# Designed miniproteins, single chains, continued (2): the designs that were tried, part 103

Each design is a single chain, and the fold is of that chain. pLDDT is the mean over its residues in the fold that is shown.

## One batch from the design tools (miniprotein)

Design m7795
Fold by ESMFold2-Fast:
Structure m7795 (fold): chain A 96 residues (1-96)
Amino acid sequence: SKEEAIEIAEEALEIAREALELAPESERAREAVERAEEALEKAKEAKTEEEAREAAREAAEAALEAAKEALKRTEDVLRAIGLVLRAIGLIIELEL
């Protein structure tokens, strides 16, 4: 549903923001957060479920990019791995 797609986009933005906290000097992580924010807005404004789902995919992909940047830069490797797995989980959920 559109509501489920919006929820996935919101979770993706949370993951991206947590990743940025682990890599605060990463321009790529910051840009990924911005892309996730834009994708969430697109999901909310979507006129169809398919448009909302596509926006949620963009948010989940941005979250994965931010999480991968965190993994490269942080000493908190386990938290970064957790963020990567959460982002992958959202992408898999959108394929079902």
Scores: mean pLDDT 89

Design m7796
Fold by ESMFold2-Fast:
Structure m7796 (fold): chain A 63 residues (1-63)
Amino acid sequence: MASAEELRKEAEEYRKKAEEYRRQARELRAQGRDFEASILEGMAALYYGIAGLLEKIAEKKEK
């Protein structure tokens, strides 16, 4: 069973991965690789979404 603290740490990891994908997507767009960049931008959005959900679950556990 994940604690609220564990969920927040996991959310932070997902945010870091999202930021990494967004950085890689910018590099790919600079190279004209728009399709690959769009995939990484989608991955970044997904990981930000997961991080947000994990934080929301953590808040409910502290209630």
Scores: mean pLDDT 81

Design m7797
Fold by ESMFold2-Fast:
Structure m7797 (fold): chain A 76 residues (1-76)
Amino acid sequence: MKEKADQLKLEADVYGNRGENKKAAELYSQAADYYEQAGDKETASVMYWAASIFYEAAGDKEKAEQYRKKAEELRK
């Protein structure tokens, strides 16, 4: 599970660096889901924040807000 999360994070970083904002956001959100399932709430929160930033950059304001709230919830 955690290894899958790490792999998805690395893929998200690659797409983000290429400016493929929507794909990067999708991969960061998937990585976050796996980190959360693994009990790594801190890393999951960071990945949900990354997903929100890239969804905002992609013009998907609804998903950006959704993942921003998820990130905030996990830090509490």
Scores: mean pLDDT 85

Design m7798
Fold by ESMFold2-Fast:
Structure m7798 (fold): chain A 80 residues (1-80)
Amino acid sequence: MEKLRREIKLLEKSVKNLEEMAKKATDPERLARLKKSAEHLRGSLQNVQDEAKSLGDEEGVKQAEENIERVDKILAEIEA
């Protein structure tokens, strides 16, 4: 439980940083790197969500899901 909550908190910080970088990135090369980073981050969040489900951690599942939605929005904006 403690490890899972720590991982979620670190991933939340990564999502926030990614959001800030995506808004400031105007060059295609940087946008491509951000897309790759977002895809990797989404995978990490999915793994954490699966762990939370296995442990019956409803709050952990919710937090992971909210962050996955945030990453999906970033990916949609980069591809637009």
Scores: mean pLDDT 82

Design m7799
Fold by ESMFold2-Fast:
Structure m7799 (fold): chain A 79 residues (1-79)
Amino acid sequence: SHMERERARAIAITADVLIKAGELFDKLIKEGKPITEEVRKQMEEELKRFLDEAIANPDEERIESVLEHLQKLREEREK
C-alpha cells in the first residue's frame, strides 16, 4: 500500500542516517580522534547534508530493501 511504502521510505532514510553516523564514529575511533565540540559540529553538518540529499533523492532500491526487511521482522516476531 502507499502508506506502507511511505513508512518504508521514512525508515530507509532514518536507517541510512544512522548508518552514516556509525561510519563517522568508526572513522573517529580508527583515527584516534577525540569527539570534541568541533568534531560534533562537523558530524552534524555532514549528517544534515546527507539527510537533505536522502529526502530530495530517495533511493528506490533502499526503500524496497526496507519493505522486504519489515516483512522478515514480522516473520521473526511470529516465531
Scores: mean pLDDT 77

Design m7800
Fold by ESMFold2-Fast:
Structure m7800 (fold): chain A 94 residues (1-94)
Amino acid sequence: SEEELLKKVKDPKITVEGNTVKISFKLDVPPEEAEEVAKRIAEFLKKYLENKGFKIESVDVEVKGNRVTITFKFSNEEEAKKAAEYIKEILDSV
């Protein structure tokens, strides 16, 4: 299941900065798979948040070795803060 990809997320840190949410983590996969798996995780989280009623203006994925940063941009700071709470909940559930 798509939720099994979240089990590969290690030491997640979620930061809210204005209308953006940054998720930084280590990915427990071979380095050659990191970019593909990171993009899959970003897509899963985007769909999860959209199903909760969030409108996401942009998604950025940066991969450096096994370290990943996913940045979501929202319309305002209140939406970003709420989205961060949902992301924490889903990551803690796996």
Scores: mean pLDDT 84

Design m7801
Fold by ESMFold2-Fast:
Order: C-alpha cells, then structure tokens, then sequence
Structure m7801 (fold): chain A 74 residues (1-74)
C-alpha cells in the first residue's frame, strides 16, 4: 500500500530549503505510520523561488510519502 501525506507549511516563506526540510522531517517523526521504517529517502527540488521537500518512508507493509511546498525568501 502507498500512502501520500501533504504536509502543510507553517510559514508562507522560508529562509532556506533546509528549514522546510526540518519541518517535513518533524512531521515524518511524529507519524506512527513511519515509526517502523527501515529506509527513509529525502529529496529537495528547487524551481526559482519555490522549494519542494519530499520524504519517502519504507516499512515492511507500506510506503508512506510526504511532501511540502513553499516559497523561499529572496
């Protein structure tokens, strides 16, 4: 089973891609579905002033993917 979770950014604009990634990873850490993950893959995508962070947690029975998208401060 594949589950996708959209993580709503707490801010309209972030100072760095790393700041958004930390917020995404906190959501992953707090999700019981990802608790038994044997592998977590992370990717950051930059498109102009837009940042998208993605995490994919693989468990024995399912794959849980997480994404968050926000604007970067100029």
Amino acid sequence: MIIHVEVKPKKKEYSSATELLRELMKAVDEDPRAKDAYDISVAIFLDGDTVRAVAVARTKDEIVSYSAEAKLKK
Scores: mean pLDDT 82

Design m7802
Fold by ESMFold2-Fast:
Structure m7802 (fold): chain A 103 residues (1-103)
Amino acid sequence: MQEEADRLERKADSYEKAAKVGEEATKLFRQDPEKAVELVQKFIKEAKTDDELYAASELAAGLGRALEQPDVEEGVKILEDTVKKLRDKAEEYRAQAQALRDA
């Protein structure tokens, strides 16, 4: 049980990290979409675990959809939705880990 809680906590940390990178990418996207791409690509290259790589890939997919929008504000909405989903997953994994520790 403790090992499973630790695993879920590591997943939560990975999604929280991706959400923070996504927030910075969203700010950059309004000013310069190329800088948002560079930030996310750097995050993918620096991913040390499968969980970090998976969370980073979800952020990259959101960025890809944002880049396909003709309007920068529509792209920003996609990125904000992506960040929210990453944060929601982090919170869910952290709650699951805490529930296992409290059992």
Scores: mean pLDDT 86

Design m7803
Fold by ESMFold2-Fast:
Structure m7803 (fold): chain A 94 residues (1-94)
Amino acid sequence: GKEELLERLRKLIEEARRLLAEAERALAAVRRGGDLARAEEALLEAEITLGLAHIVVGVMRSQNIEIPKEIEEEIEELERRLAALRAELAALRA
């Protein structure tokens, strides 16, 4: 139902936020001689998690369930953070 989809969406947003924070720490570790693979893994997991959030959003919209503006804004924030971290990773590979 609507409440279950909203709960799933909130959990996916929280998980994406956690994974992006992990990616930020992993990228910082790379500058100290750490492994790029950990940052790549965390960013891939964040991308997959945000993709799942978009699928849930699509399902909710198809059922005429209104998505809270605050949730839409959180997804947009996390997408901007993902894009910035991916650009940082790409620069470290160049």
Scores: mean pLDDT 86

Design m7804
Fold by ESMFold2-Fast:
Structure m7804 (fold): chain A 58 residues (1-58)
Amino acid sequence: GAELRAMLREISKLSGTGLRTALLRLRKDYGVSWEELLAAARELGDERLAAEIERLAA
């Protein structure tokens, strides 16, 4: 939803280990799936963020 997209937009400012840690925490704390994170990143049009999520989900 809109809240998840807003959080991802903020997290997208991070890179490397900071980005990965933030994504893993978001998943743990909010109970969102990799598929939900990927869909939200694609809705934002953030191809870099979507690629990192796909890499972590593999």
Scores: mean pLDDT 80

Design m7805
Fold by ESMFold2-Fast:
Structure m7805 (fold): chain A 99 residues (1-99)
Amino acid sequence: KGTEYLKKGDFEKAIKEYEREIEKDPNNAEAWLNLGIAYLKLGEYDKAIEYFQKAIELDPDGEIAVKAYRALGLAYRKKGETEKANQYFKKAIDLEKKL
């Protein structure tokens, strides 16, 4: 549902959906991840980074953390921080191999 809004570029509706999921369950790591992705798409890189870090805190070793580390890599790449981006992409790869 929220993912469909992200695919269509309807970031406002995507944000509303993920905010509703977080209101119901503030420990929903996937909702925090997806909220970060919506802000990343809007060019709000620092907000996206904060939400990706929240997703990792809630699911540090799972599939959501893998996706969040990839998204952190992309956010830092968008900020021109290539070395930091590569470090996060490597964290995603290393974690995914353990799943």
Scores: mean pLDDT 85

Design m7806
Fold by ESMFold2-Fast:
Structure m7806 (fold): chain A 87 residues (1-87)
Amino acid sequence: MKKEAEKLVEEAEKALEEGNYEEAIRLAEEALSLYPDPRAYEILSEALRKRGDVFTSAVYNGVSLGLLPKEEAQKKLQEKLEEAKRR
């Protein structure tokens, strides 16, 4: 799982570098489903910020910096995702 997550993080970094923010978000989210890597949170933060989702970007950035507990951030993001799925 950790090695698989590291590969996804590397692919997400490359997608971010290429300006493919949607692909970077997808790959980073997949990496986080396997292992809560701070690098994946940082990539998600940057990609979402470039798309204009500043609030969600700030949450992911806080986790990558160690300012937010990973469990707390994951719970808040899960609640937001469930809310988004209803519309």
Scores: mean pLDDT 71

Design m7807
Fold by ESMFold2-Fast:
Structure m7807 (fold): chain A 49 residues (1-49)
Amino acid sequence: EIEERGRRYRELLERIKELRSKPFTPEVQAELDRLNAELRRDAAEEAAK
């Protein structure tokens, strides 16, 4: 699971980078907010270990 979480974190970062390169529409902003929230949750879980 630790290795899985590392891959998930990297995938989230790549996804955010990809979305940030697109024009900022309400849909893109909503998706970025969701991914950033998931990224922060994942980081908090890692920090709690």
Scores: mean pLDDT 73

Design m7808
Fold by ESMFold2-Fast:
Formats: sequence, structure tokens, C-alpha cells
Structure m7808 (fold): chain A 66 residues (1-66)
Amino acid sequence: MAEEQKEKALRAIEELQKLAEELGLTDIGKSLAEEAERLLREGRYEDAYQLAENSKKILEKLAEAR
């Protein structure tokens, strides 16, 4: 089960990084991804996943405001 949660968090972080590149928000995306990766290294897989998912929503809203 822990391995599945880790894989889920890793995919969310990867998707966050790709979205940031697509939207041209790489600086913000990098900072958010680094924080999610820090949580992942601490074994906080659910927190890392939630941060990555919430960060994707933030990037989408920032892109709409341009």
C-alpha cells in the first residue's frame, strides 16, 4: 500500500511539472514541485499528492488570469 501511495504522489508531481512547462509558469511550478518532493522524501506521500494536486489548480487559475 505505501508503494502505491508513493507512485501516486510521484505521478502527481510529474504532472505538475509538465503542466507548469505547458503554461510557461516554470518558476512557480519548480518551487511547488520541490516542496512536494521534500514531503515525498519525508515519507509524507498523501501530503505530497495533495500539494501537487492543489498546485496544479493554482497554476491553471494563474494561466486563466493572463
Scores: mean pLDDT 82

Design m7809
Fold by ESMFold2-Fast:
Structure m7809 (fold): chain A 68 residues (1-68)
Amino acid sequence: VTVEEVKGDEEEVKEKLKELAKKALDNDEATAQVAAAAGYAKYGFETGSEEAFKEATEYLNKALELLK
């Protein structure tokens, strides 16, 4: 996942994060990464912080690696 994909459509990103959270339920580490990604993405959309979107992207990629 790229920063541009996270910065795209806020509703689409929220929907994808909810789907990943459901997939992560049996993996505490993956659940923590998804929660961090969701928090940083929300902060990025609220403030326009580029750093928050970078953090969200990194945590999302960590969650995806744990869930494959």
Scores: mean pLDDT 78

Design m7810
Fold by ESMFold2-Fast:
Structure m7810 (fold): chain A 80 residues (1-80)
Amino acid sequence: MPKSFGLDEEAEKYFNSLSPENQAKIGGLFFEVGLELNLVASDNPDIVIPKEVVEKVYENLDDEKKAKEILRNFFTEQLS
């Protein structure tokens, strides 16, 4: 079965504090990188994304390549 990912409680709280536009952008990046790595979003995830990773992605939203690299590195470390 494909592994799943989701946000921890603090990460979800932070994500929900962002504008709807930024939530859509970050969610899109999670979807794209997840699809690349054969991961699916779940409410009961195998891989839990901490607040620090969401913050780092948000800080790099103007550099999509860097934001995707941050996510890719996090997911590949969790899969190793």
Scores: mean pLDDT 83

Design m7811
Fold by ESMFold2-Fast:
Structure m7811 (fold): chain A 58 residues (1-58)
Amino acid sequence: ASPEIKAVAEEIKKLETEGILAAIAGDLEKAQEYAEKVREIMAKLTPEQQAQVSELLK
C-alpha cells in the first residue's frame, strides 16, 4: 500500500484504540465520537482504498 494509505490505517488504528479506552473508562459519548471519526475517514476512501486499509488493520 502507498504511504498515504498506511498513514490512514495508522490513524484509524489510533482512533479505534482511543475509542476502546474511552469505552473501558465508561465514557460512551467519547467512544462514539471516535467511532464516528473512523466512519468519516472510511467514507472518504474509494472501495479499493477501504480494502487496502482493512488489510493493513489485520
Scores: mean pLDDT 81

Design m7813
Fold by ESMFold2-Fast:
Structure m7813 (fold): chain A 110 residues (1-110)
Amino acid sequence: NDKEILEKKIKAYEEKISKETDPKEIAQYYLEIGLAYYSLEDYEKAIEYFEKAIELNPEDYVAYINLGNAYYNLGDYEKAAEAYKKAAELESNPNAKASLLELANEVLKK
């Protein structure tokens, strides 16, 4: 059961967070919990955990991409576009940056 696997994954990362003191490691665990909630289609919980990951590691452009994806699935296209633009701002690869900016422009056309 995929749902049971994802719920066990969330609990495992919550336990890791309770024992971890490194903010970057905790940020990675929050990102993994957010991705598990995203896979469960609980986009509001996914956003909550992606925001927690960003608070501890504000340079993680991957967390901003995932935040944008979650807002997109909730129909909040303006917040999705802002998250993709922030990811592009942090991305140094010109092709990846251009793709993120194009994605931001496309979601605003909805």
Scores: mean pLDDT 89

Design m7814
Fold by ESMFold2-Fast:
Structure m7814 (fold): chain A 63 residues (1-63)
Amino acid sequence: AITRAEFDRIVAGARAAEAAARASGDPALLAEAAAALRFAGVVAEQVGDHALAAELRARADAL
């Protein structure tokens, strides 16, 4: 089972990766950020936050 603190860190890390990738424009960093956002989305679904999971997947698809 994942703790709330671990979940919050995963989501925050994915959002930070997205911001850094967008600032750099590096295709490798954009791909890593998309993977991080998709992983955070899977975790959000597992904890029952379906709205956040959909948002994170949409952000990943936009990269």
Scores: mean pLDDT 87

Design m7815
Fold by ESMFold2-Fast:
Structure m7815 (fold): chain A 63 residues (1-63)
Amino acid sequence: APGTVARAVKDYPVTSEDDLPVRKGEIVVVEEVVDENWVRVRVLSSGATGRVPISHLEVIGRV
């Protein structure tokens, strides 16, 4: 859900231009749910935005 805070549980290298690379341990905020497998997030440390797979994220709270 939008406003969900999540942590990357796995490294995700980019595979397309709309994808966001994340490293294990990075904290992100979910901005939008794209589909069942993908969310659009913002990385809290950098402010970078893009798509990451839901399988690479663990929910830790809400903003």
Scores: mean pLDDT 75

Design m7816
Fold by ESMFold2-Fast:
Structure m7816 (fold): chain A 69 residues (1-69)
Amino acid sequence: SYTRLVVTVPADKQQEVKDKVAALGGKVLREFPDTNSFEVLVPAEKVDEFKALVRSLGGEVSLEEPASP
């Protein structure tokens, strides 16, 4: 199963977040450049690891909900 998240990350850290999503077996669904935000899909078992990375980069999680591929 997957979790859908919307994360906001400083502009200079956005590529690192995208790379981590791919490394965890997730996918970037949408990008919102004007707000430095991404809608991403992450395996449910990797969500805590992903959220920890986002926060370590000065980012925030604004949406978190169960999703199906």
Scores: mean pLDDT 82

Design m7817
Fold by ESMFold2-Fast:
Structure m7817 (fold): chain A 68 residues (1-68)
Amino acid sequence: MFDKIRELEKKAEEAKKQGDNKKAAELLFERAELQEKAVSEMDLSPEVRELAEKTIQEIKEKGKELKS
């Protein structure tokens, strides 16, 4: 799971460097969705789950900003 999340993050950064904000946003949304699914399937403490959900939300907001 984390390997795929990291791959999507790297691809999003590469797309952004190339000026392809639409592709970067799409990759960030894919990353957020994958991480959200992983968190839902994990037996996490409430504190860790809340932190993970906050991170996912921040990624989604960043994607929205790039998409305009």
Scores: mean pLDDT 77

Design m7818
Fold by ESMFold2-Fast:
Structure m7818 (fold): chain A 45 residues (1-45)
Amino acid sequence: DKIKKEGEEIVEEVGKEVSPEVAQKVANALHQMDPRVPPAPEVVP
């Protein structure tokens, strides 16, 4: 599933350049737009 793969790649790239909290928000937004994209795992300090 291309959408699922693209969502995961975006979250990983964003997480490397910015905070993991931002990556989690991006993943959750993608999941809301398309349920095929899995939600990000919760980031715990």
Scores: mean pLDDT 67

Design m7819
Fold by ESMFold2-Fast:
Structure m7819 (fold): chain A 79 residues (1-79)
Amino acid sequence: KLKETAEKLIEKGEYFIEREQYYVAGNAYYQAGQLYFEAGDYEQAIAAYEKAIEAFKKAGDEKLAKEAEKNLEEAKKKL
């Protein structure tokens, strides 16, 4: 189920943040954001994309951070 999978990905992202594995954490948050967006849960998609942006910036991946920023703006337009 989309929301259950997204919640698990948020938990994995938090786990990898604690371990300073920011790239893996960013990917987990980004995928959670996509699943929340597909489920129509735009508020949770926004929160997940914000976490992905921060994680990708800490990983030094500006390209993925900008991609997550674009998806964040799309989710905001749905509110």
Scores: mean pLDDT 89

Design m7820
Fold by ESMFold2-Fast:
Structure m7820 (fold): chain A 74 residues (1-74)
Amino acid sequence: SGGQQAAQYAKKAAEYLKQGDNEKALQYLKQAAQAGQDNPPAKVSAQRAAKLIEQGGPSEKAIEYAKQAAEDAQ
């Protein structure tokens, strides 16, 4: 299901953020937002995490949004 896929992508994004791989994290966050199209809270959290990474914002906050996207998508 889209929700399960969105959760899986968001979890992978959080893992890559913890490893400092912002490029892969950003790709997975975009995939999480697309898979979570029918779940506005999950989609918004994934998009917020992606925007923080693109703006060079704090990784800790991006990880929290990615984790929130995974929780909301389930």
Scores: mean pLDDT 83

Design m7821
Fold by ESMFold2-Fast:
Formats: C-alpha cells, structure tokens, sequence
Structure m7821 (fold): chain A 86 residues (1-86)
C-alpha cells in the first residue's frame, strides 16, 4: 500500500527533524552557548517540542536530582528564552 508507506515516511521525516533540532541544540550548549539562547532560537523557529526537550535535558545535565528540581530548572531556561524574544 503506497499511501500507507508514504504516510509512514512523512511521520519518520517529522521525527527525524525533531531529533536533529534537539541534537543541534544540545551540541551548541555543549560547545559553551547559553541554554536560554539555544532554546530562544528554537522557539523563534516554532520548534516548541525541541525547545522543551532541550530545556529538560539541559536541566538533567546540570545535575538536578529530583523531577521537581529538573522541571523548575527547565521552566527557568524557557522563561529566560522567552524574555530574549520580547
């Protein structure tokens, strides 16, 4: 079924784009860019899922140990990113 195969390919293309945006953002942070700057660029591009995932993974890498601490740190990164877009 060519239509089902095409639909499957389109979904995988969207998932691949999401993962590429996440990897690129994390590489930039690992290279010394501020997380809020990287997240702000993702938000400006409308990459909301990538922005959220980058913020959470960055909070994890910063050594926060509880879910509450990680989510608070991620929220702070997102708020700082949003401030840069105003």
Amino acid sequence: NAQKEANRAAVFEEVDRLFEAIREGLKRIDSGEKPEDVVAEALKRGEYAAAGIIAVLTALDQGYKTREEIMKAADEIIKKAEEKLR
Scores: mean pLDDT 83

Design m7822
Fold by ESMFold2-Fast:
Structure m7822 (fold): chain A 87 residues (1-87)
Amino acid sequence: SEVEKAIEYAEKALEYALEAMKYADEGDKEKAKEYLKKADEYIDEADRHLARARASGKASQEDLLEAEITLGVALIARGVAKTIVEK
């Protein structure tokens, strides 16, 4: 389903954003940038599938909320990693 894909891509985005934060904190800016790029790709995929899930009207409110929260956390982690890398 679209909402299931949104959750899966949001979880991947969070995983890569957290890896970017780890490498940024360790001073490995090259690896941090690689993981930020992956996080951005999965954020875009999650956004696209979440928009389709909302448009379909078939997803439960609980599943939509799970996707939205996971994606929101991924966006915050991505923003933190980017801020550290740009220092």
Scores: mean pLDDT 88

Design m7823
Fold by ESMFold2-Fast:
Structure m7823 (fold): chain A 80 residues (1-80)
Amino acid sequence: GPLDPATADQLLDEGDKLAEQGKYEEALKLYEEALRIYEESLGPDHPAVAAAKARLAQLLEKQGKTEEAQKLYEEARKIL
């Protein structure tokens, strides 16, 4: 269903493919949706949430959004 972690896993995989193609805006939207699903289905402290936050941080860093990326990296590290 829409809040199934397997749906979020698929969104991360699709986002990874878009990011590899340089489609950062599209990848960002998929990672944000995956993060939302993981947080709602597994809770905010789950390792899957950390993985989604790390992917978002990597995209933001590639776009020069260093402050936003650093915040997400710190949030991911606190979970792991």
Scores: mean pLDDT 84

Design m7824
Fold by ESMFold2-Fast:
Structure m7824 (fold): chain A 92 residues (1-92)
Amino acid sequence: DAKKYNEEGVKLAKEGKLEEALEKYEKAIEIDPNYFEAYLNLGKVLAEMGKLEEAEEYLLKAEELAIKQYGPWDPRLIELGANHLALVMKKL
């Protein structure tokens, strides 16, 4: 269940275990390649680790998946936009 791995990753990220969280999100994506939440969370963790280019790639994939699955008016795109803006500010 991709959702279970994503939830485990969120718990690990809250504990500051970023590398372990990354592994869980990657496992979620392996099980469900269309799992928007896992791509969003992976991008967030990569940004916290300073891997800004890789983080941006995953945030863009999350945006594409969210639009494809939920349409351009879905509230989940607000969280994605906020995380992408935070990433851009880190690159300054």
Scores: mean pLDDT 80

Design m7825
Fold by ESMFold2-Fast:
Structure m7825 (fold): chain A 56 residues (1-56)
Amino acid sequence: MKVTTELDAKELSEALGVTPEEVAERIKRALQAAGYTDVEVKIEGDKLIVTYTPPP
């Protein structure tokens, strides 16, 4: 039931005017606030790998 998705860290960083690390932190907190569990966000090159379990 875990979902994994890839986002472009460089494009998001440029669009938001923040570092890729800050983008990763914001995504993690937003998903946790929305009720998602097992949230993990990691940076792999120019990609953010986001893993989470959606609420039932």
Scores: mean pLDDT 80

Design m7826
Fold by ESMFold2-Fast:
Structure m7826 (fold): chain A 98 residues (1-98)
Amino acid sequence: MTGSELLSLQDQLALKRMQLLAASQSPEAVRAAARKLGLSDEEIAALVAATGLSPEELAKLEEEIARLERQLEEAGDFDGLEVAEARARAFKKLVEES
């Protein structure tokens, strides 16, 4: 796996973890937190859309997260896993402070 592919997987994992956190939050709180993190308009839209996910869609999101984590683990990119987790934790803190 190339370094570019690893970075793409890290970004996807971080975004999906943030979407899972966003699902239990208001769209306004999610948008405010995402803006403070300097996320793109596309990433903000994806996070706001996550606030309307059904339980079945949340289960699929958790499966996608598990698959991305496995891909990074199999590639030996444990630093990338930590980066994705740190980004999700930063988002969670900002949303909970709203």
Scores: mean pLDDT 84

Design m7827
Fold by ESMFold2-Fast:
Structure m7827 (fold): chain A 85 residues (1-85)
Amino acid sequence: AEKYYNEGKEYFINGDPEKAIEYYEKAIAENPNYAEAYFNLGQAYAVLGKLEEAIEYLEKAIELNPNFEKAKELLEIVKKKLKER
């Protein structure tokens, strides 16, 4: 899980959110309770303008880690953007 998660982060930082999503999904397939991978998946979907998918993954990250402050902050931003379109 960690290896795929780190590869996903590298793709995201290098401006390839679609490839980042592929690797975060591989990380989640190995560890379905990987809250950070769900958070980063939500970030990548948000960057792609897929706001509904971003919300779903951010809510999953918060479900797995209720104290995940960054996920809560991003969720509110994404919900606001979805309402404004």
Scores: mean pLDDT 85

Design m7828
Fold by ESMFold2-Fast:
Structure m7828 (fold): chain A 103 residues (1-103)
Amino acid sequence: HMLKPIEFKSFEEAKKKIDELVQKLVEAAGTDREKAVEYLRQIFLTVEKAIETFSKEEAIELLDYVIKRLQEAEERLAGKDPRVAALVRQMIAHLEELKKKLE
């Protein structure tokens, strides 16, 4: 299967894309787990591309932003889909390790 490319041209556009994907993740959780997991994967791919594309300082700022958005999402997901909430927690831990390597 050909994955749709993750595209953004600015730091602001990357943040907007993260917000959109987090909203879709929360909306899909509890009703369509496969879609929720797909959105979580797209969030990760967006972060990976941002780290490759942006300056170290901008990459760290985006990681902080994504971690905060995912923490807010995990709180909302804990009662709705515990399995998706667990996957979000694992992603937060992975992003925190990526941030530590950049610092």
Scores: mean pLDDT 80

Design m7829
Fold by ESMFold2-Fast:
Structure m7829 (fold): chain A 77 residues (1-77)
Amino acid sequence: MKEAMEKLNEAARAGAEAMRIDPSVTPRVVDLLSEANNTLLTGSDEESYQKATEVLRELERILEEARAKREAEEAAR
């Protein structure tokens, strides 16, 4: 349980940063965090950890894409 919660907190931070850089990703970030939180409430500790890890990976990808988009916009100026 604690490990799954720590991973979910990491995912939430990555999602918050992505939304700060590119607000258009907000619905996807909210959906992913909701899926992880629902698994934490309804699944086993192992399932919750696996889901939180998957969501963290996807949110880190979204964050990287948001950063790349911002850099491309700055480079185009």
Scores: mean pLDDT 80

Design m7830
Fold by ESMFold2-Fast:
Structure m7830 (fold): chain A 90 residues (1-90)
Amino acid sequence: DPARAQELLKRSEELRKKLLEVLEKYGPIRNEEDIKEAALKLAREEGASEEEIKELENMSPVEQGRFVREYLERIQDEAVDAYEEARKLA
């Protein structure tokens, strides 16, 4: 299905662009406030509830940094998966 393959390629490109935009905007992270801002913004973009946002805000900088890293790794994995599925349909 060429239409399905094209949609998956577009999704992969959009996810890769989002990953690069996040890395450019928040890298290098220089202090605890930068980590906190990155984590809270990414959580909001994920559709996290206000309660979940408040919990994340009260986490340690190490835990906030881990949240950012896990988010970026997940977006990268989703982009790779979409690309691999598109290749199987081509």
Scores: mean pLDDT 73

